# Ledger of designs, part 12: designed miniproteins, single chains, continued (5)

Each design is a single chain, and the fold is of that chain. pLDDT is the mean over its residues in the fold that is shown.

## One batch from the design tools (miniprotein)

Design m16387
Fold by ESMFold2-Fast:
Structure m16387 (fold): chain A 63 residues (1-63)
Amino acid sequence: SLEEEIDKEVDELRTKVRQLSLGEAARLIVEAMERARETYPEDLVRKFAARLTAILDELLAQA
């Protein structure tokens, strides 16, 4: 399902951002969001954006 694809992409992003600088992580998040806007329905894009924001907040809290 599209929700499973989103879960997989969020998990992959979480794994990647742990190995990157904050600037590189932010860039990947922006790129993922732009791709999602072209790929997913609007309701799923909003859910994806919320989950990406949570990842960014986690990174900022650890910095």
Scores: mean pLDDT 80

Design m16388
Fold by ESMFold2-Fast:
Structure m16388 (fold): chain A 117 residues (1-117)
Amino acid sequence: DPALEEFERRLERARADGASPAYIQALETVLEMLRRVRELVEAGKSPEEIAKAVNEAVDRILSIPGLPDEVKEAALEIRKAVENAVKKGMSPEEIYRLVVAGARQLVALLDEAERAA
């Protein structure tokens, strides 16, 4: 999966560069979320089960001390997008693509915050 490989590489680089604990924890949680959603999609699980996994990951991100409000807001937007997608009857694969897009936006905000520090 090219998205999983992308985020794994981002995490490896962040660790090598000595990124902040909050940055590392956020990236780890995002990668765990993407892996879990991919597993659920491949296992043929319901959109509702996928949404539950996303909500659990978003709650973990929101609990990380020291994250910028913009990053937390991006995590909440992933939750909203997935909840809306489930209500609209979008496929598990379409929901996974939305989660990947939201994860990329969240990491872009993380990179900006880390650069500003």
Scores: mean pLDDT 88

Design m16389
Fold by ESMFold2-Fast:
Formats: sequence, structure tokens, C-alpha cells
Structure m16389 (fold): chain A 117 residues (1-117)
Amino acid sequence: MLTEEERAALRAWVAAQVDPETAALFGKALDSKDPKEVAKILKEILDRVEERMRQASPEEQRALAATFAGLLAIVARRYGVPDEEVDEFLRRMQAAVDAGDFDRFVEIAKEFIEKLE
């Protein structure tokens, strides 16, 4: 489990990178002990990230993708997804970003979130 201090630090970091509503959803994901509820909240965060990517510059799209991938990796490792699987999903997500294929990034991110269910 994450400590209260680690949770506070992650919430503060997310609040600096994303809008307040998305930061609040991430806070709920950190507080949940139910992997299915966490997966549901992560899907809601992903939908908001996708909407922001459609309005963002290419540089901002890469930054948003990297931020979300990092958050997803932290949560997945905590819920027992093996490091090898996390690293593979991160590689696939990075390849989609490098190709400018954000629809593919979202597809891979949804597949990764389903590993928590």
C-alpha cells in the first residue's frame, strides 16, 4: 500500500499537471482498495486525457500521454501487475505516441487498465 505521505505527494504532482477535476478522480483512485473501482476511475481519467489531447499541440499531446502512462504504471505496479507487463505496455504506448497515433495510445491504455480488473 502507498503511505499517506506518498499519496499526498502523488496528488500534489497530478494537481500540477492536470485540471482539478482530473486530479480529484486520481485522488479517488489512490484511496480505493477495489481494483475494479480503480480501473473504472482510470478509464474516466483516460477519457478526459483523450479530450485534452484533441485540443493540444503535438508537444502537449506527448506530455499528456507521458503523464498518464506514468500514473497508470504506478497504479498497476501497486495492484500487482508484473514489472515486465508494465514495461511492455509503456513501450507500446510510447511507440503509438512516437507515431502520432493517439487513438492507438488510448486503445493500449484501455487494454492496460483492464489488467487491473
Scores: mean pLDDT 76

Design m16390
Fold by ESMFold2-Fast:
Structure m16390 (fold): chain A 60 residues (1-60)
Amino acid sequence: MTPEEEAEWVRKVREAVENDDFELSLEILKEMAKINGNSDETYQKMVEKLKEYLEKKKKE
């Protein structure tokens, strides 16, 4: 994944999180993981971090 592609994907994930669209953010992360050849373990860690960010944002 190029730095430009990575920045675009990160922006999309952030936008989905900002809109509380958790399902869309998970779908975007899954596509990123596929492109990068990431393991299921790496994908799961990204999902956990996303859930933590979403919950923390709502409470703070």
Scores: mean pLDDT 71

Design m16391
Fold by ESMFold2-Fast:
Structure m16391 (fold): chain A 94 residues (1-94)
Amino acid sequence: MPSLSREEILKMLTGEPVTIGNKTYESMPQLMEDLEENKDLFSEESYKALMEIIDKTKDISDPEKRREAVEEELEKISEELFEEIKKDLIKLSE
């Protein structure tokens, strides 16, 4: 099965092009649309955590500062919740 790395999640959340499974996310709007359409694939906790990270970081126009902000938000997430987010994102890419 595809394994999702921390770097791939970081690229996804910063709007950088990333390929997961058979799906390529080239922009944040594409990711957001896919998250909204498929929110039932996510646990409530996983979806809320992802949306919170996006909401806190989406308005940062400097790519380097945005990457740093995403990293800081990811570090606040427990390992258990991070693994759940990874599993749910893999389902999204199918």
Scores: mean pLDDT 77

Design m16392
Fold by ESMFold2-Fast:
Structure m16392 (fold): chain A 61 residues (1-61)
Amino acid sequence: SPFVAAVEAQIAAVRDRFVAGELSHDQFLTRVRDLLRAGVAAAPDDADLRARLDSVDTALA
């Protein structure tokens, strides 16, 4: 899906900013969670996106 590819690119950009020290760990996880939520909403049958969202939700709990 072009939308899923766009979400993956945005997650990669957020990760690069975290690695560069521009984002805190909580800011990184929150931004990734929001992007994964958008991905799951657009592709609800994508088990990999769901599993990644569940992992991030667990890390933020």
Scores: mean pLDDT 84

Design m16393
Fold by ESMFold2-Fast:
Structure m16393 (fold): chain A 67 residues (1-67)
Amino acid sequence: MELSELEKKILETIAKHGRLTQRELAEILNQSQATVSKHVKKLKEKGLVEVVDGEIVLTEEGILYLL
């Protein structure tokens, strides 16, 4: 599974914080919300994250990818 460097950082950041909004991810990673949104959509398509009540969380597959 091919992930960009930013997509890996998104997964690692969510893992450290548990749940984050797109805005919070953008602030932590010094990226635009549009850039984060684009990469979160790709991660969701790959089954590595889910969005619950506006917060982004890791799936089981996302956790396993970081191991």
Scores: mean pLDDT 84

Design m16394
Fold by ESMFold2-Fast:
Parts: structure tokens; C-alpha cells; sequence
Structure m16394 (fold): chain A 93 residues (1-93)
């Protein structure tokens, strides 16, 4: 649900600025086990986070290098492993 996704977003958004930074996204990918689930071991969490920022950052001006809540929802709904990790995190809050 959007309420649970917002709790997950707020958990990842450590500085509370309303966006997910490259550093915060990198930690999310590492903690969720996404790269291992995809069988991808030849790129770093940082490199994958940079690719996801490029893919999901839809800012109306030039891409701002962060993910807002709507962009984060699209990411989470795209990758089952991230969605399952988010459910687990929210259950512990």
C-alpha cells in the first residue's frame, strides 16, 4: 500500500529531505540483496544505484540525481526483491 511504501521511503530517507540520494539507494540495494537475486556480481551496488537513478529519476528539469516518492514507488514495484525487503523493514518499524 502507499502508506507502507511511504514508511519504507521515510526509513531509507535518512536525512528527511523527501528524496533518496545515491548513497541511500546504494545501501538499499546492498541490504535488499538485489544484485545477488538478479545473478549480477560483476557490478557494484554503487554502479547499479547510478543506473537506477538514471532510469527512474524523471525530474521535469534536468535529472536531479535523486529519487522522489513517486520514482521510488516505481523502483520498488519493478523489483520484487526490493518490495519484499521493504515489507520486512516496515514490519520491524
Amino acid sequence: SDEELKKFFDYIDKDGDGTISLEELQELLRNSGLLESLGVTNISDKEMAELFIKQFDKGEKKKDGTLDFEEFKELVNTYEVIYEYGKKVVEEL
Scores: mean pLDDT 77

Design m16395
Fold by ESMFold2-Fast:
Structure m16395 (fold): chain A 71 residues (1-71)
Amino acid sequence: MEGATLEEALKDEETLREIAKLAGLSVEEARELMELLLDDNAAVQLYLEDPAKGAKIEAVARAAKELGIVM
């Protein structure tokens, strides 16, 4: 998966499943958090207001990087 973008990963269910598995989340939850990562402003806002929610977003971002997805 090296070279795939986050936006392309959102459109590939297999990639979403692997990200969800690595992050310990459901596929639907991982998808929603990846959409937030495409909007840096929304991700930053959640991180500042609720660090626990930010931790989930960070887990998804880490899983994507482990799969070689460019962030």
Scores: mean pLDDT 72

Design m16396
Fold by ESMFold2-Fast:
Structure m16396 (fold): chain A 95 residues (1-95)
Amino acid sequence: EEVERLAAEHQRLAEEHTRLADKYEKLGDEYFKTDVEKAAEAYANASGHYQEAAEHYRRLGELVDPEASEAKAEEFRKRQLDVNRKLAEALYKAG
């Protein structure tokens, strides 16, 4: 029961951080057209949230379904790398 509660909490937090990361990445993509400094700020926020999502899925894997949870953690580490590339491009264009 405690393991199930902790697993549910990590899954909920991972999903919330994923939702926020997707929202900030979309905001960054929109700002990239008009304000590259704001795009960089949005991408930095998205990167942080993808990192948190990956960490929560990694911790979930310690409790339940290691293979599926590790796959999700790796997915969001790759998403963080992708958004870090967008961040670098926005920073380059900003100055």
Scores: mean pLDDT 88

Design m16397
Fold by ESMFold2-Fast:
Structure m16397 (fold): chain A 59 residues (1-59)
Amino acid sequence: SMMEKLEEEVRRTVEEHPEADLDTLTKEALARFAHRYPGEADLQALAPVVRELIERLRA
């Protein structure tokens, strides 16, 4: 599903950049998802979801 693909991209981004701040990780994860799945992502709607996923992964 789209959510599974998004979660995998977020997880990989956090694992590759564990010390990056939330804003940087959010932008990087969204950019990677948009590049890999062009037109399948509403980036505006996904931004808060990505932030929440990053926070949960780093908690």
Scores: mean pLDDT 79

Design m16398
Fold by ESMFold2-Fast:
Structure m16398 (fold): chain A 85 residues (1-85)
Amino acid sequence: SDVTQQLLQRYIDLLQEFLADPSAHYIDPAVLREMADVAEELGKLEAAEYLREAADIAESLPGTEQQSNPELLELLEKALQAMLA
């Protein structure tokens, strides 16, 4: 739907902003899980899997450690690329 497509675009924008300057942003694990659910509904199963793994890692970390966690940053980059595919 048009609303789902607009929501996907806002998530893409949010991920791009976080990846451009991780130290300036906090990424909410609940939002990552919502992104994964939307990606799954759109058939973007690889993106959904990366986002769920990223949410689990983000939930385990204090906010200041998100920007320096290489596994989290790699999963978010992979999720972004899979959502754009």
Scores: mean pLDDT 81

Design m16399
Fold by ESMFold2-Fast:
Structure m16399 (fold): chain A 91 residues (1-91)
Amino acid sequence: SLQDKLDEALELYKEKKYEEAAKKFEEAIKLLIEEKGEDHPFLGYLYYLIGEAYEKAKKLEEAKKAYKKGLEWAKKYNPDSPYIEEIEKKL
């Protein structure tokens, strides 16, 4: 399920398995889109988490791509979110 993928990703992140966590968050995004559609406000936050995970894994180009998508979705569907400022500092 979506929740199972999110829980797995968060556990991997806590264990500092950052690249694996990022890939699991990508699986969660795929499920979220299938279940709720591409315009879900949580998508921006998930892309932010993917960016953070790839950055910690030293996959800087993948992190940048995820942050850009996170910023795009957050500005469109969750414009008052505090993580927008955090993403902008990363780009």
Scores: mean pLDDT 82

Design m16400
Fold by ESMFold2-Fast:
Structure m16400 (fold): chain A 86 residues (1-86)
Amino acid sequence: MSEAQKAFFEKQYPLETDLSKEELREKGEEYEEKGKKLFEEGRYEEAAEYYREAARYYAAAGDYEKALESDINAGIALIVAGVEKL
């Protein structure tokens, strides 16, 4: 994890919360699992929203590697959804 990556996620995914880092990470995992299920069901735009929320919670928890992975998954879901509309 680099300082640049940390600053990027703090700026891109601002999340105001009173939750502990452990609780934030648990919420990130919850949203990631929901996103994965929606993606497998072909609900790509909804999957992207859940992956974005997972990225926000992971970033707030300081887990920038998981935040990046979830952001990439959200991007993939939106690309797949976009291809279906072309």
Scores: mean pLDDT 76

Design m16401
Fold by ESMFold2-Fast:
Structure m16401 (fold): chain A 102 residues (1-102)
Amino acid sequence: TAEVEELLRRALEAARRAKEAAERGDVEAAIEAVDEAVEAIARLAGLLADPAAAARAVEEAFRLAERAKEAAERGDVEAAIRAVEELERLARETAEAARADA
């Protein structure tokens, strides 16, 4: 659906900004972008037919976001990027599931 594609685009753009901010050492910008990616993933999860699957996707998004934020705060650019890449994967998987449920 158009909503799934828009939310996926938003999540991936936010993830890209988070990686770029982490590479610059801009911790505040990285945290803001991670939060934007999580919000988009949570909205994608809200489109899932299975409420248990939706809850798991949201919990995983928050867990990955916490890892990304902690890594950014430590200046561990590689760990921050890896956590954001896992958020990108979760966004794509959640979008695929939402399309199947449409």
Scores: mean pLDDT 89

Design m16402
Fold by ESMFold2-Fast:
Structure m16402 (fold): chain A 88 residues (1-88)
Amino acid sequence: PEIINLELEAPEPDKVKVKWEEKGGTENTINQIKYKHGGKEHIEATDKNEYILKGIKPGEILKVEVIAIDGKTGEKGKPIKKEIKVPK
């Protein structure tokens, strides 16, 4: 599976919406989202093509990485990275 069309939006202060599309995915595809915030690395997983990050400090630059993983084979797609400046 592969992540395509990765988009980051800041719909509200303290929130970042991460949205993507999948190519070659199946019902067993898990999307892993990695980001750093508050001095810690966070790793989240979802079977959806969207995830909302909450509690993000306004004015920071957030770097987000998304990887598609096949849940049956463990095959990993190419990591896709994008950055956004969170509104104040």
Scores: mean pLDDT 77

Design m16403
Fold by ESMFold2-Fast:
Structure m16403 (fold): chain A 84 residues (1-84)
Amino acid sequence: SIKYPNGERHVVRVYRGVPGRLELVEELEIYAPSKEEAIRAAAERLGLPLEGAEAEEADGVSRMGVGPAGGAPGYVLEARVAPK
């Protein structure tokens, strides 16, 4: 369930592929109390597990990446606070 207040509007970009050749496949607007929670909400919506994800934070952008496994390509989710 989404509660009010939902926090700030975030843009979550989802990239898929191999390291060095990731392609943008989805862009989602997510209301969440944090960038990390925006990434988790986007991952849940897309059915992408975040177990073993590598996490990074730089210059107002949060990023979580999962490497390729079992023949499936890897993916990276980036969250940033949307401008007004």
Scores: mean pLDDT 75

Design m16404
Fold by ESMFold2-Fast:
Structure m16404 (fold): chain A 69 residues (1-69)
Amino acid sequence: SSTDILIRFDPARVTREQLEAVVTSYGGQILSYWEDGRALARVPAEKTSAAVKALEALPGVRLAAPVYS
């Protein structure tokens, strides 16, 4: 199982590469990236809480919210 995570960020403070590095470290991937400060990531369901906390710890990330389906 997997969980999608909606990410809101300041593109002047955090890069796509930094978001990808964090998401990949939890076994996931970026599905979509928007230059206006939005991204969609997918991680294994068991990694969701840890990935959300790690993303929110990045300077310039304003929100990381799991989408449960």
Scores: mean pLDDT 85

Design m16405
Fold by ESMFold2-Fast:
Order: structure tokens, then C-alpha cells, then sequence
Structure m16405 (fold): chain A 69 residues (1-69)
């Protein structure tokens, strides 16, 4: 769905701009809460893909921030 795609894209943009692990965790928590609101109207496969995509993006960003340490 367009709403799910927009949420994922917006979350990735926010993650790219995050400057701390704490910010990344907050962004991920917010994104997962918004995804949960869309869950009843979303096919399971699309929901699972969106959760995976934002989780992977968050993990990658955390790794990048820790590598700069």
C-alpha cells in the first residue's frame, strides 16, 4: 500500500539523518508502532517485508554510528 511505502521511505530518511544510537532506536520504535496500526489492513507478506526493511536500515545505521567510534 502507498501508506506503508511512504512510512518505510520516511523512516529510512529519518534514520539516515540520525546522529546517535538513541535517535535510531527512537525512530525504529515509532516506525514499528505506526506499522502496527497499518497491520489489520496490510497483507502479512507486505507487513513482514516492511518490518524487515526498517529493522535492517536501523541496524545498518547503528553499525555505521558505532564504526565512527
Amino acid sequence: SSELEELVARTKARLAAAKSVEEVEAILDEALAELDKLRPRTPHEEYSEAVTEVSVAAGKKIAELRAKE
Scores: mean pLDDT 84

Design m16406
Fold by ESMFold2-Fast:
Structure m16406 (fold): chain A 75 residues (1-75)
Amino acid sequence: LMSEVESLPMERIEEVVEMLRELGYEPVLPGLSKRGMISGALPAEVKATDELLLRLANAKSVEEVKAIIEEAKAA
């Protein structure tokens, strides 16, 4: 059973990773999977659940990505 994130187009993953870079989040290691590419860019305080990663992958703006991360940190 694969994460729903792994079934998304690579272009969507690349867009999310670029938005994370705009917010100052950079991958510490290269991801070997689409899920790993997004989770690797998240700060250590954020738990990279499939639900969180899917929300990030569906985000349409840098501001939306920031809001999702801040909500996850507060949880």
Scores: mean pLDDT 72

Design m16407
Fold by ESMFold2-Fast:
Structure m16407 (fold): chain A 64 residues (1-64)
Amino acid sequence: TEIEEKAKKLAEEAVKKYGLPESYIEEIKNTVLGLYESGLIDESQLEPVAEMFAYLLKKELEGL
């Protein structure tokens, strides 16, 4: 669907921004889609949520 394609692109951009492995694209995509489909976030929040989740994953990989 269009929303899945958008979530995937946002996940790819977030992964690239924070220097995460490409294996994290699916995890970030699935997380933001799950939140959207559950009604917890709207389409305008997909990008900031994807970026926030990628940031948190990056901090975890840094041993925080």
Scores: mean pLDDT 82

Design m16408
Fold by ESMFold2-Fast:
Structure m16408 (fold): chain A 104 residues (1-104)
Amino acid sequence: SARDQFKKLLSETIKKIKEAKSLVEVHEILYDFRRRAIELGASLSDEELDELTKEATKKLTDAIREWGEKKGWSEEEIRQLEMVVRGAMLGTRDELLARRAAQP
């Protein structure tokens, strides 16, 4: 199902973030996740989309914190990156809702 594919994508993305070598690589991983999440999200219900974007936000911010702590980032730098993740997840949801509203 699209739900199962989304959960698999999330798990793969978390693994990639933890293995990332640079901030640039983290941003590229998050960009790829957002693109693929939008494609999968077209097949999700509004309720599934809300649930899965909330789950993704939590798990991705947890992974970002773990990565940043491992790399010796400051608490402020980690919080700023967490805000980028939260904004990207809200933007993913809003993009999918806009696409649904625009479909004939």
Scores: mean pLDDT 79

Design m16409
Fold by ESMFold2-Fast:
Structure m16409 (fold): chain A 73 residues (1-73)
Amino acid sequence: SLEDELVQRLLDEAEAVAAELEKAGLTEQAAALRATRDEFLAVYNDPSLGAQEKLAALERLRAAIAEGKAALK
């Protein structure tokens, strides 16, 4: 579905940024971004959680990706 494609693209972006952070020697930041990505996946795949919790997890992942990109500048 379109939603699955958009989620996969976001996860791919998070991993790409984490890999670049790791290559740059920013290992702790790479690990933190991967942890945030894993947390997002856990929340997204939890049927007991509502839209508010999923949106909060999405916002945290987007912020973590942006912080990672800023660290690579």
Scores: mean pLDDT 86

Design m16410
Fold by ESMFold2-Fast:
Structure m16410 (fold): chain A 90 residues (1-90)
Amino acid sequence: SLKEEFLKALDELIEIASQFDDPVVRAVKSLLESIKKLIEKTDDPEVIKRALRMAIAAARTLLQALKDKPPEVQERVRSIIARLEELLEK
């Protein structure tokens, strides 16, 4: 389902963010964890759609915070952003 795919993407972003001790990355991780808690408690499509937009924005901020990290890390975040954008179009 859309919700299950979204939760999986959030878990993957949180795992990536957990690998780095940077204040911006830490703030993004906290936001992603808050979005995850919201999505676990709702089946409202409009809430899920707004949360998807918030998660995409957070993931883009994470990507910028990781700009000096290995290309493989950045590619993982970009791949997840593409998956979230695809979910938003469904």
Scores: mean pLDDT 88

Design m16411
Fold by ESMFold2-Fast:
Structure m16411 (fold): chain A 90 residues (1-90)
Amino acid sequence: ALPREARLAIAEAFILVAEAGLLANAGLLTNLTRGRVSQAQVSRWLRGLVDAGLLEEHILNGRRHFAPPGFLETGKVSEEQREALLAAAA
């Protein structure tokens, strides 16, 4: 299991990327965490959030990307979605 500090860093990086109107991928989030977690660990944790219904998985340019539900339609993260992601990292 990822330590809380690592999960929180991934969640915060994900929220910043999404609030900038961009789709996140495991490679980008690994780089934003400065390699504190491996890309495989990031991908596994994000897949757990997809299974929990907190994120959706999309394949763009042959790479898996992650976004909150409805993000492709709205380009926005709701306050409820933000709080749920931070709570999942705690």
Scores: mean pLDDT 83

Design m16412
Fold by ESMFold2-Fast:
Structure m16412 (fold): chain A 79 residues (1-79)
Amino acid sequence: MAEVEAIVSTQIGDQTVVGALVTHGDESALVVVRSPAPAETIKEAVRRAAAQARDLDEFGRLVTEAARSLGGTAEVTPL
């Protein structure tokens, strides 16, 4: 299971931007989701993707799919 270490949101115009730091073992990734959905909806989707993922590669796929379902996009950057 990947873990959400930090999650924050801001609003830029009509878009919500959610940034999250996600870890699995000694690996970390920064995730940025941009969507017209409410911040709490996006944060919940990120937390659900992390809870379901077995590693950061699976997390990247799940969060990208979740963002798409919310009319948005996700960018995953390994650290």
Scores: mean pLDDT 85

Design m16413
Fold by ESMFold2-Fast:
Structure m16413 (fold): chain A 102 residues (1-102)
Amino acid sequence: MEEEREAEAALRELLARADAEDPGEGVEKLEERMKLLAEELRKAKEELEKLGVKASEEDIEELRARLSPGGRRSLKALAAYMKVPVEELERLYAALLKLEKE
């Protein structure tokens, strides 16, 4: 299946679950959390680009190995929310893990 479609499906499922758990407020609270996280990630991306830090294929595999199935789905949902490719967000997180490990 296409990663883009999986990301959109993950976002829809996450929003539906938030609505079911907290009707009327759950979706708004989840969107606010994703908005704040997206802003932080955009700032981190700019800083990483300035520093010339890039994730290797091994760094991306390390990230995927560390993510639970739920974590991977949350990452895909966040990518859909930010309207970026899943691979771009995976590279960003992998680069952050590499920087932190240094």
Scores: mean pLDDT 77

Design m16414
Fold by ESMFold2-Fast:
Structure m16414 (fold): chain A 85 residues (1-85)
Amino acid sequence: MAAEKEAAAIKEEAYARAMAAIAAFEATLAQSRVPMPPEVQAQLEALRAQARAILTAPSVEEAKALADAVVAAVAAMLDRLANGT
């Protein structure tokens, strides 16, 4: 019971971290006046679905790995945007 609540809290934190990264990317696009191409929108929707999977991950380790993957994907998208793509 205590371990279950602790696991849920860790998953919620991981989810919040992943969603914050996605929101930061969207804010960067808005600030740079770059129109969102359909492929970028589809990628963001896929990342949001992956972030939601964090909350139902079978372990905290898997939840953290999913969050790290989403954050890394967003960072790669931001790097491409900053370098002219």
Scores: mean pLDDT 79

Design m16415
Fold by ESMFold2-Fast:
Structure m16415 (fold): chain A 85 residues (1-85)
Amino acid sequence: AKARFDAAYARFQEAASKFFKFAEEVEKKKPELKPKIEKYYQQVLDYHRKAMQLRAAGDYDGAAAVYDEGVAFIEKKLEELKSLL
């Protein structure tokens, strides 16, 4: 449903924002991690693109599920980056 999609998208935007802020701090402390962080940025964008394609096809529930998957991915990558500090 659209309400589920709106909620999932909001969670994804919040998670992505937190990730981008943390990644900026990591790049300042360890510039050698920049290529890894850029790869993670592209993967986050891939989740957004996939969800938008599903939404365009009218699959709001599928799009929401992709955003939820994207949030889990972001949380995992945040923990990986924290372990490298």
Scores: mean pLDDT 86

Design m16416
Fold by ESMFold2-Fast:
Structure m16416 (fold): chain A 68 residues (1-68)
Amino acid sequence: MTIPEESGEAPETLVRKLAESGAVLEAPVSQIEGLDIEELVRLGVKVVVTGDEEERRRFEELLERARR
């Protein structure tokens, strides 16, 4: 599932909807960075980062930060 930038949903609301639906989140790291990564991990939401290896590295950095 792709995050539309026009959605205007609060990050916590979007994360909750994804967890509730069991959907896979497919988005660039810049959109994922705006979400509550800590809550994404806690709720077990599956995340697929779109884009190149740089996007994946940024996502790993966000996960590391969220675990602290």
Scores: mean pLDDT 68

Design m16417
Fold by ESMFold2-Fast:
Structure m16417 (fold): chain A 102 residues (1-102)
Amino acid sequence: APPPVVTVTAPASAKVGEAIPVTVTATNPGPHDVTVSVYLQKEGAEEGEVVGTATVAAGQTVTLTVNVTLKEAGTYYVWARAVDEATGEASISAPVKVVVTE
C-alpha cells in the first residue's frame, strides 16, 4: 500500500500567550488505520512534545487543528508523524518554523 501523507501549516510568527493554530492534514491511502501525532519542539530541545493526536481510517483524509499557546519567547518547530501501526510504515511532515515574541 502507498505510505500515509501528512502536512502541517502554522503561522510563521506569534506572541507569547497568543493561540497558535497548527493545522495538520493526513491522508491514509492504505488498508489499515494510521495514527497521527503532532509535535511541538523548541529550538535546542532534546525532544518534541506531543500536542495532538488523531486516527485516520483506511482510505480517509483527516484535518486536525491544534491550538498551542506558548508562555516563553523563542523559535519553535511544529511537525507531524503518521504511522500505519499494522505495517510500521511511517511518514513525517516538513517542519514549520514559528517565531514567538513577547
Scores: mean pLDDT 86

Design m16418
Fold by ESMFold2-Fast:
Structure m16418 (fold): chain A 78 residues (1-78)
Amino acid sequence: MAEAEKMLKEMKELLEEIKKYIEEGDLEKALEKAQQLSKLYYETVKKYKDSNPDFVEEAKKILGEALKLLGEYYKKLE
């Protein structure tokens, strides 16, 4: 239980860091943080997909927000 809460907190912190780096125009650092967020999301899915689907769904929303922000930035590069 405590580990799942820690993972969600880390994912939320990574999302805020991604937002910060995007605002600063540091896309390379934003991508590094997004890769870390994706890794944590997949670990959450593997551990909790059957036992705690609500945690997986919350993690999915956090990852989805990060990917949306990065996708919007990529579209501006073309």
Scores: mean pLDDT 80

Design m16419
Fold by ESMFold2-Fast:
Structure m16419 (fold): chain A 86 residues (1-86)
Amino acid sequence: RTGQSVVDGPGGPIRVTVTVVDGQISDITYDATGDDGSFQAIDQAIDIFRQGGTLADVGRQITQHLSTGGATYTAVRQAYQNALQS
């Protein structure tokens, strides 16, 4: 299942696509203007989730390492919920 979300960030719209397998996030694609290296923090957060971490652990990793972390996490959470409803 796949879900998508768009949230306004400081550098422009943050577009997120979340792929869910068996109720767990298997992949997150992040596309945002003014990216500050956020893809590495997101990849690390995904690995935590794949290893049995919670969505809250993913959020903590993202918000810790990104200047846009709050908006990015909101987009991830919305995309995840959309994926579960698909």
Scores: mean pLDDT 65

Design m16420
Fold by ESMFold2-Fast:
Structure m16420 (fold): chain A 61 residues (1-61)
Amino acid sequence: MEEELRKLSLEELEELKALVERIGAQEIADAMARGDFETAAAIRAALEKVLARIDEIIAEK
């Protein structure tokens, strides 16, 4: 599914990046609110990896 990201335009990739950041922030906030710091840390790490991957694809274009 990495190839799906390469099919997206720069505009679509930027939009996806913003959406992923928004959803990730909400999930982290929810985990923090319930005291699941471990889950919050895991989501943050996953978010960072996803954003880095999107940035890598953007740089490839």
Scores: mean pLDDT 80

